# Ledger of designs, part 52: designed miniproteins, single chains, continued (4)

Each design is a single chain, and the fold is of that chain. pLDDT is the mean over its residues in the fold that is shown.

## One batch from the design tools (miniprotein)

Design m13793
Fold by ESMFold2-Fast:
Structure m13793 (fold): chain A 69 residues (1-69)
Amino acid sequence: SSSTEAKIQAVLDEHKKRSNELLKKVKEELEKNGTLTLDQSISYTVESLNISGEAVDKLIAIRKAERAA
């Protein structure tokens, strides 16, 4: 439905915004120090995975609600 499509689009828009904010932090660190430490690389990777995981969980919830209706 158009309502479900709007909810999905909102999740995708939030995911893109959060991903771009993380990418900005990574770029700023690279510009400042020329490289990332191993610990920074792990931290940014974990944050990226968490951002994606939260988006996936929200999409699954929307799809389950649609099927239950």
Scores: mean pLDDT 87

Design m13794
Fold by ESMFold2-Fast:
Structure m13794 (fold): chain A 67 residues (1-67)
Amino acid sequence: SREERLKRLLEEAEEAFENGDSEKLRELSKRMEPLEQKQVILELAKKLGLATEEEIKAAKEEIKKME
């Protein structure tokens, strides 16, 4: 399912980010559809505290428009 795929992409992205593996992050971005890239980046930013609530809300609205 798309949910299972997104979960796996997020897990790989989180691991690569924690390990400082920029090559892995680059390869992951190539494997993702534009919508998946936005969803993974949003979830990663939320989990790592790298985005404000306003930025999260704006990104979520953009993702919704792409669906």
Scores: mean pLDDT 78

Design m13795
Fold by ESMFold2-Fast:
Structure m13795 (fold): chain A 87 residues (1-87)
Amino acid sequence: GLVDKAIKLAEEALKLAEEAGNEAAVNAARLLLEAAELLKAGAPEFEIEELLGLAGIHIGVTKIIDPDHPALPLLEEALDLLREALK
């Protein structure tokens, strides 16, 4: 499924973000991973959506400060997949 693909993308993004020292991208990846774990645990949709919203903010910050960051396409796809999984 969508959630497992999102986790894989977010883990790859986290590695790239940590190697680059980009704190905004690291925060985005960690929030996406936490959202995926909450979704798997059956947590309330509003709690998951709050984490996804925060991840989106950190992705936005990363786009402003480092628009060519290699983690960006992975972070954006993971966010999209988790939003689709929530529906």
Scores: mean pLDDT 89

Design m13796
Fold by ESMFold2-Fast:
Structure m13796 (fold): chain A 74 residues (1-74)
Amino acid sequence: SMEKEKKELKKELLKYLTQPVSDEEFEKLLKRAEKLDPKLAEAIRRYRRAERSGDLLEQGKASQELLEAIHELP
């Protein structure tokens, strides 16, 4: 069900906020998010860019935006 998919994605995204993921895992998370919520997909893309930027302020902002998008999932 879509609700089960949202719940599983939420768990994996919360892990992503606390530990690194591979490019393969990132692409899987992004594709799943695109099917469920465009805002969540955009937050995931922004978070990945911020991780790679080396800018701690952008990383903080992007992680907060991703956390907010995750909280909108059941």
Scores: mean pLDDT 82

Design m13797
Fold by ESMFold2-Fast:
Structure m13797 (fold): chain A 70 residues (1-70)
Amino acid sequence: SIPSDEEARALLRAAPPEQRRDLAEQLGLLWRKHAPKKTVDAARYTAQSLLDIGDELDKGLAEGRLPPPR
């Protein structure tokens, strides 16, 4: 099963920085490989959102926008 966009974001936020980046890339590749062709746009946006979240998390942590996980 492929996680939803919100579920994927929760997974990324829970993961440590190195695993977060790797997880985002793997999820993007997995969705591109296994997603139906007619959902290419949706999978494309979701995959890009995951990669963007990785960058946003790095920015948020550096600026203190994101609280540490508990």
Scores: mean pLDDT 56

Design m13798
Fold by ESMFold2-Fast:
Structure m13798 (fold): chain A 78 residues (1-78)
Amino acid sequence: VEERAKIIKEFIDGYVDSGVLENGLSDEDLLEIAKRTEGFSEEEIEQIVREAARIAFERGRRTLKMEDFYEAIEIVKK
């Protein structure tokens, strides 16, 4: 779980470092996302972060929030 949360943060940090987005998530939020994505592959985790970024952008935000990840998980899980 902690390792998965770290992978999620590393993908988010890639967007933050490139200036595209800001991270609005706490370490506890990352842990919850990791729990909700148990059994997902690393490629699926990459897709979730990418979809969350797209959702935030489409909603006129440059900051990632938990709501973006909940929606992204449902999209990728489908």
Scores: mean pLDDT 77

Design m13799
Fold by ESMFold2-Fast:
Structure m13799 (fold): chain A 57 residues (1-57)
Amino acid sequence: MTEEELRERLNSMTVEEQKAFLKRLAEKHDLPLANVDAVPESELIDYALELYRLTRE
């Protein structure tokens, strides 16, 4: 999945679904995660893309 495809997918999600996605991604790959509830809604997609880049392989 490309970053553009992921961005499109995230844009179709609710804020709650975006936060859940971030939490699952971080847990699955044992990544340090900032408090997602403290992340501005406008930054959730960019933060998800950054985490995704770290988890690809």
Scores: mean pLDDT 74

Design m13800
Fold by ESMFold2-Fast:
Structure m13800 (fold): chain A 86 residues (1-86)
Amino acid sequence: SMAVTERATEAVRAALAGDLERAIALLTSIPGVGEALARRAVDAVTAEVPDYAGLRAIPGIGKEAVRVVIEHEIDIGIELIKEGVA
């Protein structure tokens, strides 16, 4: 079974990949996280500017989950530069 920290990190990864069903399923598997809180966390991480304060409400969000968000933002920035949009 996945630890709470691993489930939270994988949920963030799934949300950023566009797999919202998997992200919600992983988040709601965490004790104390209902569907409404899970939806808010997905919205926070997929916003144009990620809302780190919204992510703090989820048990198990830590350095690794934040790293996943930052790496995703870096990848987006690189693609925009390559396409001449940034």
Scores: mean pLDDT 83

Design m13801
Fold by ESMFold2-Fast:
Structure m13801 (fold): chain A 84 residues (1-84)
Amino acid sequence: MAEREEQERAALEAVEADPEARERVLALEEAALAAHDAGDNAAAARHLLEAARLLAETIEPRAPEVAKELLERAEAQAAALEAA
């Protein structure tokens, strides 16, 4: 509820405080989209998981619940991409 909204704000602040991690996450997300567009779902899944792990690692100290949910969603999404 409201506590989750506060954790989401803390997560955004953590990412904003680490511009290098944010830049790497964006580059990995872009690589995942490019791989998916090229039909390489395995590469897309790898890039997506790497981006999610880096983002979760950046967020976890301030918003551990958001970090865990993000990783769980990315793992499910990567599995779906590999199965497609």
Scores: mean pLDDT 80

Design m13802
Fold by ESMFold2-Fast:
Formats: C-alpha cells, sequence, structure tokens
Structure m13802 (fold): chain A 61 residues (1-61)
C-alpha cells in the first residue's frame, strides 16, 4: 500500500540520518528502494509520490 511505501522510505531515511550517513548515501538508499519497488510492479505514480515526499523530508532536516 502507499502507506507501507511511505513508512519504509521514512524509516530508511531516519535510520541512515541517525547513523550519520551523508545525503549522497541516503539518496542512493532511496534509489535502491525505487528500483526494488519498480521490480515488484508498484505503480510509477506511487513510487514518484513517495520518493518526492522522502526528498522533501530530508531537505527539511
Amino acid sequence: SLEELRKEALETVDKLLKEGKSRVEINQALADLVAKWRAEGVPLEDIARVASEAVEYIEKK
């Protein structure tokens, strides 16, 4: 579901931020999630929405 994708993306971002990872490393992890979701047949509109929300979340930190 869209809520599960949001949770996975935000938990990934929060974990990496807590571990002191760079924004480049966090962006790579998000790219890996996008690739996984595309392989699983998630609609591109849902992927794009969650990815945009995750990027906005990082930028506000």
Scores: mean pLDDT 83

Design m13803
Fold by ESMFold2-Fast:
Structure m13803 (fold): chain A 111 residues (1-111)
Amino acid sequence: SLEEVRKLLLEAARKIADAVQEGIDKGMSLEELVERVREILREFAQKLKEKYPSLQDLVDEFLKRAEEALDNVYREAKEQGLSVEDAARRIQAEVSRLIGEFLKEAEKALS
């Protein structure tokens, strides 16, 4: 159901926010933080595809865009000398935006 999809996406967003904050607090490297967020995204993408096979194409597009966003933030951080905290906040903002876009498309697909 759409409500279960929304719940899973909110759980993913919370887990990413928690991982970002913990990474900042513990002095995690940007590389380690990016990999942790990537792992969380892949785990939730797999769960969504298994539970909602009809959303597979939307989930795959979401994961592709999310991984591209992680790669772009990492590249910009390295090239522009961004702090780990600034890069981490950009990752969180981009992932939250993409989750919101996915939810709108899932609402259309499940209606």
Scores: mean pLDDT 85

Design m13804
Fold by ESMFold2-Fast:
Structure m13804 (fold): chain A 88 residues (1-88)
Amino acid sequence: AQAARDAAMLARIGAAAAKLSPEQQREALDLVRAGVADPAARRRHIAGVANKVALESEDSGELVRAAARMMEDPEAGARAFLAVLEAV
């Protein structure tokens, strides 16, 4: 039950960014890193962008794992997210 709720929440977050192309998602990530001083808000935004890419990608599992890493370690997670964006 909890895993299904978590997946639904991640899908809803991804849907909120539905208008972004992968290039725009990368630009948005750069803007968040530069402009947001609150680490929690930055983590949520990065996770949302990663989940949007996961919903459009054939390998949603890899992108969800990258989003989880970004919430724990934003810098390492951001590098993983950008690498996946370049592959999509």
Scores: mean pLDDT 49

Design m13805
Fold by ESMFold2-Fast:
Structure m13805 (fold): chain A 55 residues (1-55)
Amino acid sequence: ASPVAKVLAQHLNDHDVTPELAEAVKRLITSPEDREYLLSLLSPEKRQKLLELLA
């Protein structure tokens, strides 16, 4: 799994999920596998918020 995905997931769990952070995920996490890994590391609340912003 990508080290970038792990670092972004940790940051998202510790801070508010913003459109700017969702844009960083789109830019840096381009593979479906790494995106799924990132999502798996998030709390259910943070995961839902990120998914809404990614749509």
Scores: mean pLDDT 80

Design m13806
Fold by ESMFold2-Fast:
Structure m13806 (fold): chain A 80 residues (1-80)
Amino acid sequence: GAAEQQRLLQQGRELALEGGVLIGMGRIKIGVGNIILRRHPNDEEAQKEGEELIKEGKELIEKGQQLQQQGQQLIAQAAA
């Protein structure tokens, strides 16, 4: 019924929002990592820190994309 549709829509929106936050955080980490790598090209410790931030950022983006996809599936179910 309508109550189930509203519940699915709310859950879908919450997952999509959480996914968006993770993607945003991941993009920031990749950006910071790239800045570190460019600013300190001959610093082994800085290069490692920059690479670790980029790796963490990519993992956050992948997790966020999965949550967004799950959220969109729930929203689609609510619309059907």
Scores: mean pLDDT 91

Design m13807
Fold by ESMFold2-Fast:
Structure m13807 (fold): chain A 70 residues (1-70)
Amino acid sequence: SPVTADQKKYIASKIKAKVTKPLSDDQMNQLISQAINTMDSMIKAFKMDPSKGITDLSVDIALIDYRSQN
């Protein structure tokens, strides 16, 4: 599902709060995309309603995946 500009800004702010060093624009865009994909997968697979809690969890999962690859 399409996400709003405000939701993308919220995701970006959560990522920034959880990283120890500044990210490049490419790294930030990759993490935002991974968080969105994780959120969409949870909504579709588990019939979950979109919420800030689901968004926050999707950011945490994306960061775990990112750290495992980097």
Scores: mean pLDDT 76

Design m13808
Fold by ESMFold2-Fast:
Structure m13808 (fold): chain A 90 residues (1-90)
Amino acid sequence: DVEADLEAMRARYPASLAALEARPDASERDIELARAAVEASLVLYTKEEPKSEAEEEIKKAAEILAEGDDEESVEKAKEELEKAVEIRKK
């Protein structure tokens, strides 16, 4: 049920992004990362064929963020999310 999954994703991720924006220590980079994560996640529902490759890059981003939330880790996670978006375009 792709339509229901997309609606759930849009409902969940805007709330998560708003929570991040409400954090007093949230940087513009953290907000950009959250937006990239939303875009990358939507790739899993809009194109079937590159799903596995995009999912792997999203997992890498999640692992980087789980290990650290410093500026370098956020930048690396954003790079992996951008790779997932590029896989969607193929």
Scores: mean pLDDT 60

Design m13809
Fold by ESMFold2-Fast:
Structure m13809 (fold): chain A 70 residues (1-70)
Amino acid sequence: MSPEEAVEKAIELGGSDPVAAAAATAGLLIEGGADPELVLEAGREAIRESTDGESAARRTVELAKERGGL
């Protein structure tokens, strides 16, 4: 699953809730072989910066890539 596919799937699962969307994105990335510690930390930071689920999901992927977790 690509990071873009993970974001789309997470938005479907988590809706507009940034916590649910970030958690779903992190779970999908970890299932795909991403580093759990780096991805979970990225998700926590994304939640702090985001007001909606789409922003949280996309930001989780950006931070995970930046930290080398993907």
Scores: mean pLDDT 79

Design m13810
Fold by ESMFold2-Fast:
Structure m13810 (fold): chain A 95 residues (1-95)
Amino acid sequence: STVTVSVNVTVTNLGDEDLTGARVHAVAYDANGVQRGSGTSSPFDIPAGGTRTVTITLNVTGAPGTYEVLGTVVDSSGNPIQGGVRVSSQTVTVP
């Protein structure tokens, strides 16, 4: 069955420009590295050199256990932001 889980992801803007209307796309991977869920944050802003924590809701379809969550920051046009941002990795437990 599919389980809904929430994760808090911390994003740091290491660039010299403010980020506006950015989103995090997060993917949950099982112990074998297979994608079992995904979710996207609401839009957010981070000033240059700033940090923000965003909550992402993921729908995970798989066995109970621990999943690794990896995030990608996209700009307001949906393009991945390369190099100038850092996203914390997370784990979630599916009951």
Scores: mean pLDDT 81

Design m13811
Fold by ESMFold2-Fast:
Structure m13811 (fold): chain A 70 residues (1-70)
Amino acid sequence: SMEELLREYERLLDELLALAEQPNPDLAKINELWARLQEIAGEIYKNGSEEQLERMKELEKELSEHLQSL
């Protein structure tokens, strides 16, 4: 379901951010997580409800702000 995809996105986002903050980040793992996050986002944008789209935008904003601070 779309709700399960959003929960997966949140878990993978947390994992990606934690890995990116490490002194020697595993770039291969980060790239794998990034690819999956993009796949999930695309699915939500295509088939999600208005509430799910708004939540996805909030999560993408959080990711963007975090990456700018690193």
Scores: mean pLDDT 82

Design m13812
Fold by ESMFold2-Fast:
Structure m13812 (fold): chain A 90 residues (1-90)
Amino acid sequence: SLLDELEELVKKMIEAIKNKDYEKFYEYFEKFDEVLGKLVDKLSVEQQKKVAELYKEMIDLLNEYLYTDPEKAIKAIEEYTKKILEIIKE
């Protein structure tokens, strides 16, 4: 399913950061963005807005921490993708 694919991509993004493989991180992130978009298109307008707000907050944290504090970047991915997945599963 698209949901299973999204969850797999989250794990791959985290592993890429742990390995300092930023080329693979951005490859998986582009795929994550595409799959997330397909899932979000099926949601209510209210759910779409909530996902967009969480996505923006996650991107802001990744821009701050990806190269300066990779552990905080990983934590941001884990926390924000969990919240996004909870909305999608409603």
Scores: mean pLDDT 89

Design m13813
Fold by ESMFold2-Fast:
Structure m13813 (fold): chain A 70 residues (1-70)
Amino acid sequence: RPLTEVSLTVDASKGEEAERAVREAAAQIPGVLDVRFEYEGDKATVTLTVEGEALPAVGEAVQAIRDRLA
């Protein structure tokens, strides 16, 4: 059962907006099995655990998350 972990760092200073953007983007990815948030001051590391077949959609979702928090 191959799983891929994709991690990205987001600006957590926007708090709710950052969490909401990640949640909305992750909801668009079929095969996302886990979404983990790790807060470090004004930053958060978000780790998505995805089935390998969903990998092509992950790049688009990561870009969308980054664009919403820019």
Scores: mean pLDDT 69

Design m13814
Fold by ESMFold2-Fast:
Structure m13814 (fold): chain A 91 residues (1-91)
Amino acid sequence: GIVSLTPEQAEKRLKALEVSVNYLLENPVTEPPIPEEEVELLRQRITTLKSSTSNPAIQELLDRTEELLQLGQYLTAKRLLDDVEELLQSL
């Protein structure tokens, strides 16, 4: 089971995710294309996660994840969404 994060651990993980997304936006990698239906599911997932939180730092992280989708970084965006979802469940 996932152990609940302390506020300090959650803040550290959030900052690590912010550093990672900024690095990936500046250093995009060539990824294989995926079906548009799967891209739309990732966009819907971002919308759902944004509506599930009032934390502006997490909302900004989700906005940057959407920018990764626009750059064709689909697998990277999916991994970040998995990490954000895990973080939200641990708060």
Scores: mean pLDDT 80

Design m13815
Fold by ESMFold2-Fast:
Structure m13815 (fold): chain A 63 residues (1-63)
Amino acid sequence: MKIEEIAKELVERFGLPLQAARLAVELAYSGATPEQIERILVKHYGVPREVALEAGRFAIEQV
């Protein structure tokens, strides 16, 4: 899937801000772990840890 398509699903499924969703997908393409994506989403976007971790896992499964 394209970055924009996966980012849209992250916004719809997890309520992420679009910029956070795009970053999560880019990090997944770069080989980041779900836990690395979770830390960034929590620290920089205030996403709840459980939501951030599941969003990171979803992004990695799509790439």
Scores: mean pLDDT 85

Design m13816
Fold by ESMFold2-Fast:
Structure m13816 (fold): chain A 80 residues (1-80)
Amino acid sequence: SPEIEKLMAEVEKLLREAGLSDEDIELFLAQVRRDIFGLPPLPKEELLRVGEAMLRIRRENPELYQKIVKKLKELYELGK
């Protein structure tokens, strides 16, 4: 869906603003795509890495974290 790809690009931009590495952004977006398309989750080590990145954003920049969470909610609702 073009709308899903647009929201994915907006999430990517926010993750980059949060200071995530390109590798962490790729893992994060891969997990989001898996969730939307009903695919199995990333391997446990990669899933933990994504979770740790989100916890760090929440600690360091709670306002940016809320923007990311809002966009993810929109993306997951659209992916149903």
Scores: mean pLDDT 86

Design m13817
Fold by ESMFold2-Fast:
Structure m13817 (fold): chain A 92 residues (1-92)
Amino acid sequence: GIEKILALLDKFYPKAVELLKSEDLSDPEAVAEKLVEALKEAAKEENVPLSDEQLERIREEIVRILREHGKTLSPELLAQLIVGAVWEVLTS
């Protein structure tokens, strides 16, 4: 349900911020893979099932966000955009 998705996003956000601060954002594909792995771990903790189709859509959205905004936005703002994209995929 929606409550589990919100709990997932609450756990994922700080991990996304940590990754975005530590990683080379000039390699958006590699960073997106690490963010997807962090999302999978948070989803496992919250018992939120993620389909391969949803994970691929999320990966593509993360790559897009990092390519468009990775050099212009803070890690906190990038993580907010990424969390928004995850929310849209999981609620569509």
Scores: mean pLDDT 88

Design m13818
Fold by ESMFold2-Fast:
Structure m13818 (fold): chain A 80 residues (1-80)
Amino acid sequence: SLFDKIKSILDEAEKNKESNTEMLKRIVKLMNENKLSLEEKQKLLTAFENALQKHKNSPRKVQVEEILKELQKVIEEIEK
């Protein structure tokens, strides 16, 4: 459920050429709506930032794909 919602946000952001800031705002709103703990939010935000930094010079489609992949790993740990 949470993964599907994040995937939807990232897919829409890529389609609409939204900035990383707009994408992050939507993800933060989703985390708050799903009542994630501060630790869970921090893990997701750290994964987002690390994926973005690692793929800074990659095409946008690849950046979005890699962000989604790293966020998926964290979500799977949260939704055990």
Scores: mean pLDDT 82

Design m13819
Fold by ESMFold2-Fast:
Structure m13819 (fold): chain A 75 residues (1-75)
Amino acid sequence: DEEELRELFLNKMKYSEEEVDKILALIRKNANGDPEKYAEELRKTKELIEENIKDYPKLQAEVDAKINNTPLPAE
């Protein structure tokens, strides 16, 4: 469901509505107008996010710390 994936990006991944719209447009383009392929791409994207969402904030913090040349706090 496109709406579920949108909520996931907005609320869990901290994406903006504009960024989510662009991501959904890319998924639709990759499906090349095939509704079955579009549904599969949405499902795969949602599964990947759900599997990794619990670790995403940690990975993001690690990347941000490395970019800013700032050590991560303990743990």
Scores: mean pLDDT 66

Design m13820
Fold by ESMFold2-Fast:
Structure m13820 (fold): chain A 70 residues (1-70)
Amino acid sequence: SKIDEIFEKAVKELEELAKNSTDLKEFYEQAQKIIDKAVEELKKLGASDEEIREFVDKLREYAQELIEKK
C-alpha cells in the first residue's frame, strides 16, 4: 500500500540519519522533520487521525531504538 511505501521510505531516511548523526539534539530535530514530511504525505492520501497517530508512534519508537543502539 502507499502508506507502507511512505513508512519504508521514512524508516530508510531515519536509518541514514542515525548512521551519520553524532549529536542527539540534531538527530531528534532531523528525525521530526522526516516524520512531519511523512505525515503530510499520509494526509494527502486521506489517512485517518488514528492511522497517522499509529504511524507517528511507530516511527518515533524506531528512531529512539536506532539512536540508543548507537
Scores: mean pLDDT 83

Design m13821
Fold by ESMFold2-Fast:
Structure m13821 (fold): chain A 75 residues (1-75)
Amino acid sequence: SLVEEARAIAEELAAANPELFTEEDLEQIRNLSEREAGAIVAGARFEEAVAARDLSPEEAEALFARLRAEVLERL
C-alpha cells in the first residue's frame, strides 16, 4: 500500500539519521495517515525525477506539485 511504501521510506531515513528524529517523530512514522503517506511518496518520486533531469527550481516546484496531486488522488 502507499502507507507501507511511505513508512519504509521514512524508517530508512530515520535509521540513517537517528539524531534528527525524536520519539514523537518515530511514533508518527508508525501511525502515518494516508495524506502524510502521499506527501512522503510524492517527495521521494520528486527527488528521483529532479536528480535525473537537473531541473531549475521553478521546474522542480511545478513537477513536485504535479506528482503530489497524482499520488494524493490515488489514496
Scores: mean pLDDT 71

Design m13822
Fold by ESMFold2-Fast:
Structure m13822 (fold): chain A 94 residues (1-94)
Amino acid sequence: SSRIENVLAALKEQKPKYVVVPTKGETEEAVELVKAIRKAFPDTVIVVLNHDEDPEEAEKSTKALLEAGADKVIQGKKRPEEAIKVAEELAKKK
């Protein structure tokens, strides 16, 4: 999608060690974005910050995002600062 293309273009320009992907239970769209980032940037740390209202849906989305190539999935209310700290620590190990 155009959204995925725009994200990939920004990542190519910035060349970050990590990326935080905020989502709101849009699992299919998030999975496609994570797959695209992982294919284009094999060494970039990917942390997904997701908020599924249902615990069963949260478990399913977590598994799908990890299979797509995310290094970690954080479920809950969006707090970008917490996800950034996790991503920074994971990036230091690479």
Scores: mean pLDDT 77

Design m13823
Fold by ESMFold2-Fast:
Structure m13823 (fold): chain A 71 residues (1-71)
Amino acid sequence: MEPVASPEEQERLVAEGEELRREAEELGAPESVIRAAEEAIRAARAGNKFEAEVNISMARMGIAVKKIELA
């Protein structure tokens, strides 16, 4: 069974995804990074904790790479 996030975890994961989406958009990150943040938000709202966490990690990695490219 896929892990289901608690309501409190869902709110936290949605907030994290929204912040990552905003940062990715502001940095001009690749569409794949923005999409990962959007997928994290969708998964979190659906209660799919595992998928949300995976997509958050992917978005964070993509943002970190973009920051290195801009430095």
Scores: mean pLDDT 81

Design m13824
Fold by ESMFold2-Fast:
Structure m13824 (fold): chain A 72 residues (1-72)
Amino acid sequence: DLQQQAAQRIQDAASRVPGVLDVRATASPSGNVGVTITADSEEAAREAERAARDAGDRDPAVTGLTVQTELG
């Protein structure tokens, strides 16, 4: 529950970045969160990665974070 809510917050944070086309976040029961971001530019991908990492760093339910970026 807390881990799933953390993944959703990370997904929401990255999705707010202009130029982001899609964000998928998945959490394990141990709190490891994997995020895949598809963006229309390298700059949007970098900003979305920063947003995802910031959200993850602020969330005590997150024990590990992996971010993958793709261009769409």
Scores: mean pLDDT 84

Design m13825
Fold by ESMFold2-Fast:
Structure m13825 (fold): chain A 72 residues (1-72)
Amino acid sequence: SELEELRKEIEELKKADVTGGENARNIGRMFVLQFEIGRLILEKGLVEEASEEEKGFIRLAELGRADEARRA
């Protein structure tokens, strides 16, 4: 599934041993993946299945959705 593909990508990024600018790019990509995972969990109603780490991603997605609604 799309959610499982994103979960796999974030785990691979966590295993990466990088330095300097590569580290900065990986942090940015990881943040995007965290937000996307949280958003998909909320949209699919899978909150009860979320891990403790993914509860943080859900919070990020909720904050982003609230900001988007405020700007609309």
Scores: mean pLDDT 72

Design m13826
Fold by ESMFold2-Fast:
Structure m13826 (fold): chain A 95 residues (1-95)
Amino acid sequence: SQEIQQLLQQAEEALETFETGLKKGDKDKILAAWLALEDVERDLLLKSMVKPQEVEEAVETFVNEMRQRFSHPEVLKKLNDLLEAVKAGVAVYHT
């Protein structure tokens, strides 16, 4: 639970950097934030193999909260991609 919340905190910080980079056209910030979000997604997927329901519920709650804070379409797309990746990973492992 604490490890999952730490990963989601890293995702929130990366989303803030991503939105700032997108608004300013800062390509270095956009790339760094994108890579950080990809790293968090991988680590969440790895944890979902051991704690599938806990990870899926935490990510769904996180994505719903972040949708209230961010309006940039690329940020919203990345949030949707994260949730769908976790749901797909859980479904495949537990079929």
Scores: mean pLDDT 88

Design m13827
Fold by ESMFold2-Fast:
Structure m13827 (fold): chain A 55 residues (1-55)
Amino acid sequence: SEIEKEYEELKARGDAAIDALRAAHPDWTDEEYARIRKHVDNFIELRYKEAKAAA
């Protein structure tokens, strides 16, 4: 469905964003990237739940 497509696209873009962030800030710790990724994933999950509830 459209909702599932958007979810998959957001996850893929999240991966790309973290890769770009690692390249821009190579001196940050793995813990920093993991925490940012967790925050991004939580936002994506919330959006997915909202989209499912609204449909």
Scores: mean pLDDT 82

Design m13828
Fold by ESMFold2-Fast:
Structure m13828 (fold): chain A 86 residues (1-86)
Amino acid sequence: MNVDRLGAASLMMQAQLLVGAADAIKDQVKKNGVTDDQIKQLEALLAQLEALRAGLRRRHPDATALIARLDAMLARIKAILDEIKS
């Protein structure tokens, strides 16, 4: 799927899927312990979400509420990664 052709709603849906994947990794860590592969997966999800945020800001700079939601989603994945690395 080409990110450049996605509307803001489709971009937010992709962001929600990335956060859901990060939450699933956190749940697996709670049950089975942390692995280096899970840390790398979370870092990849964070990078993908940061790219979506940059794309939204470039195309829809006036979408302040959606940008704020992406900022909250980024903070959530960062918090999961920080907790797991601790």
Scores: mean pLDDT 81

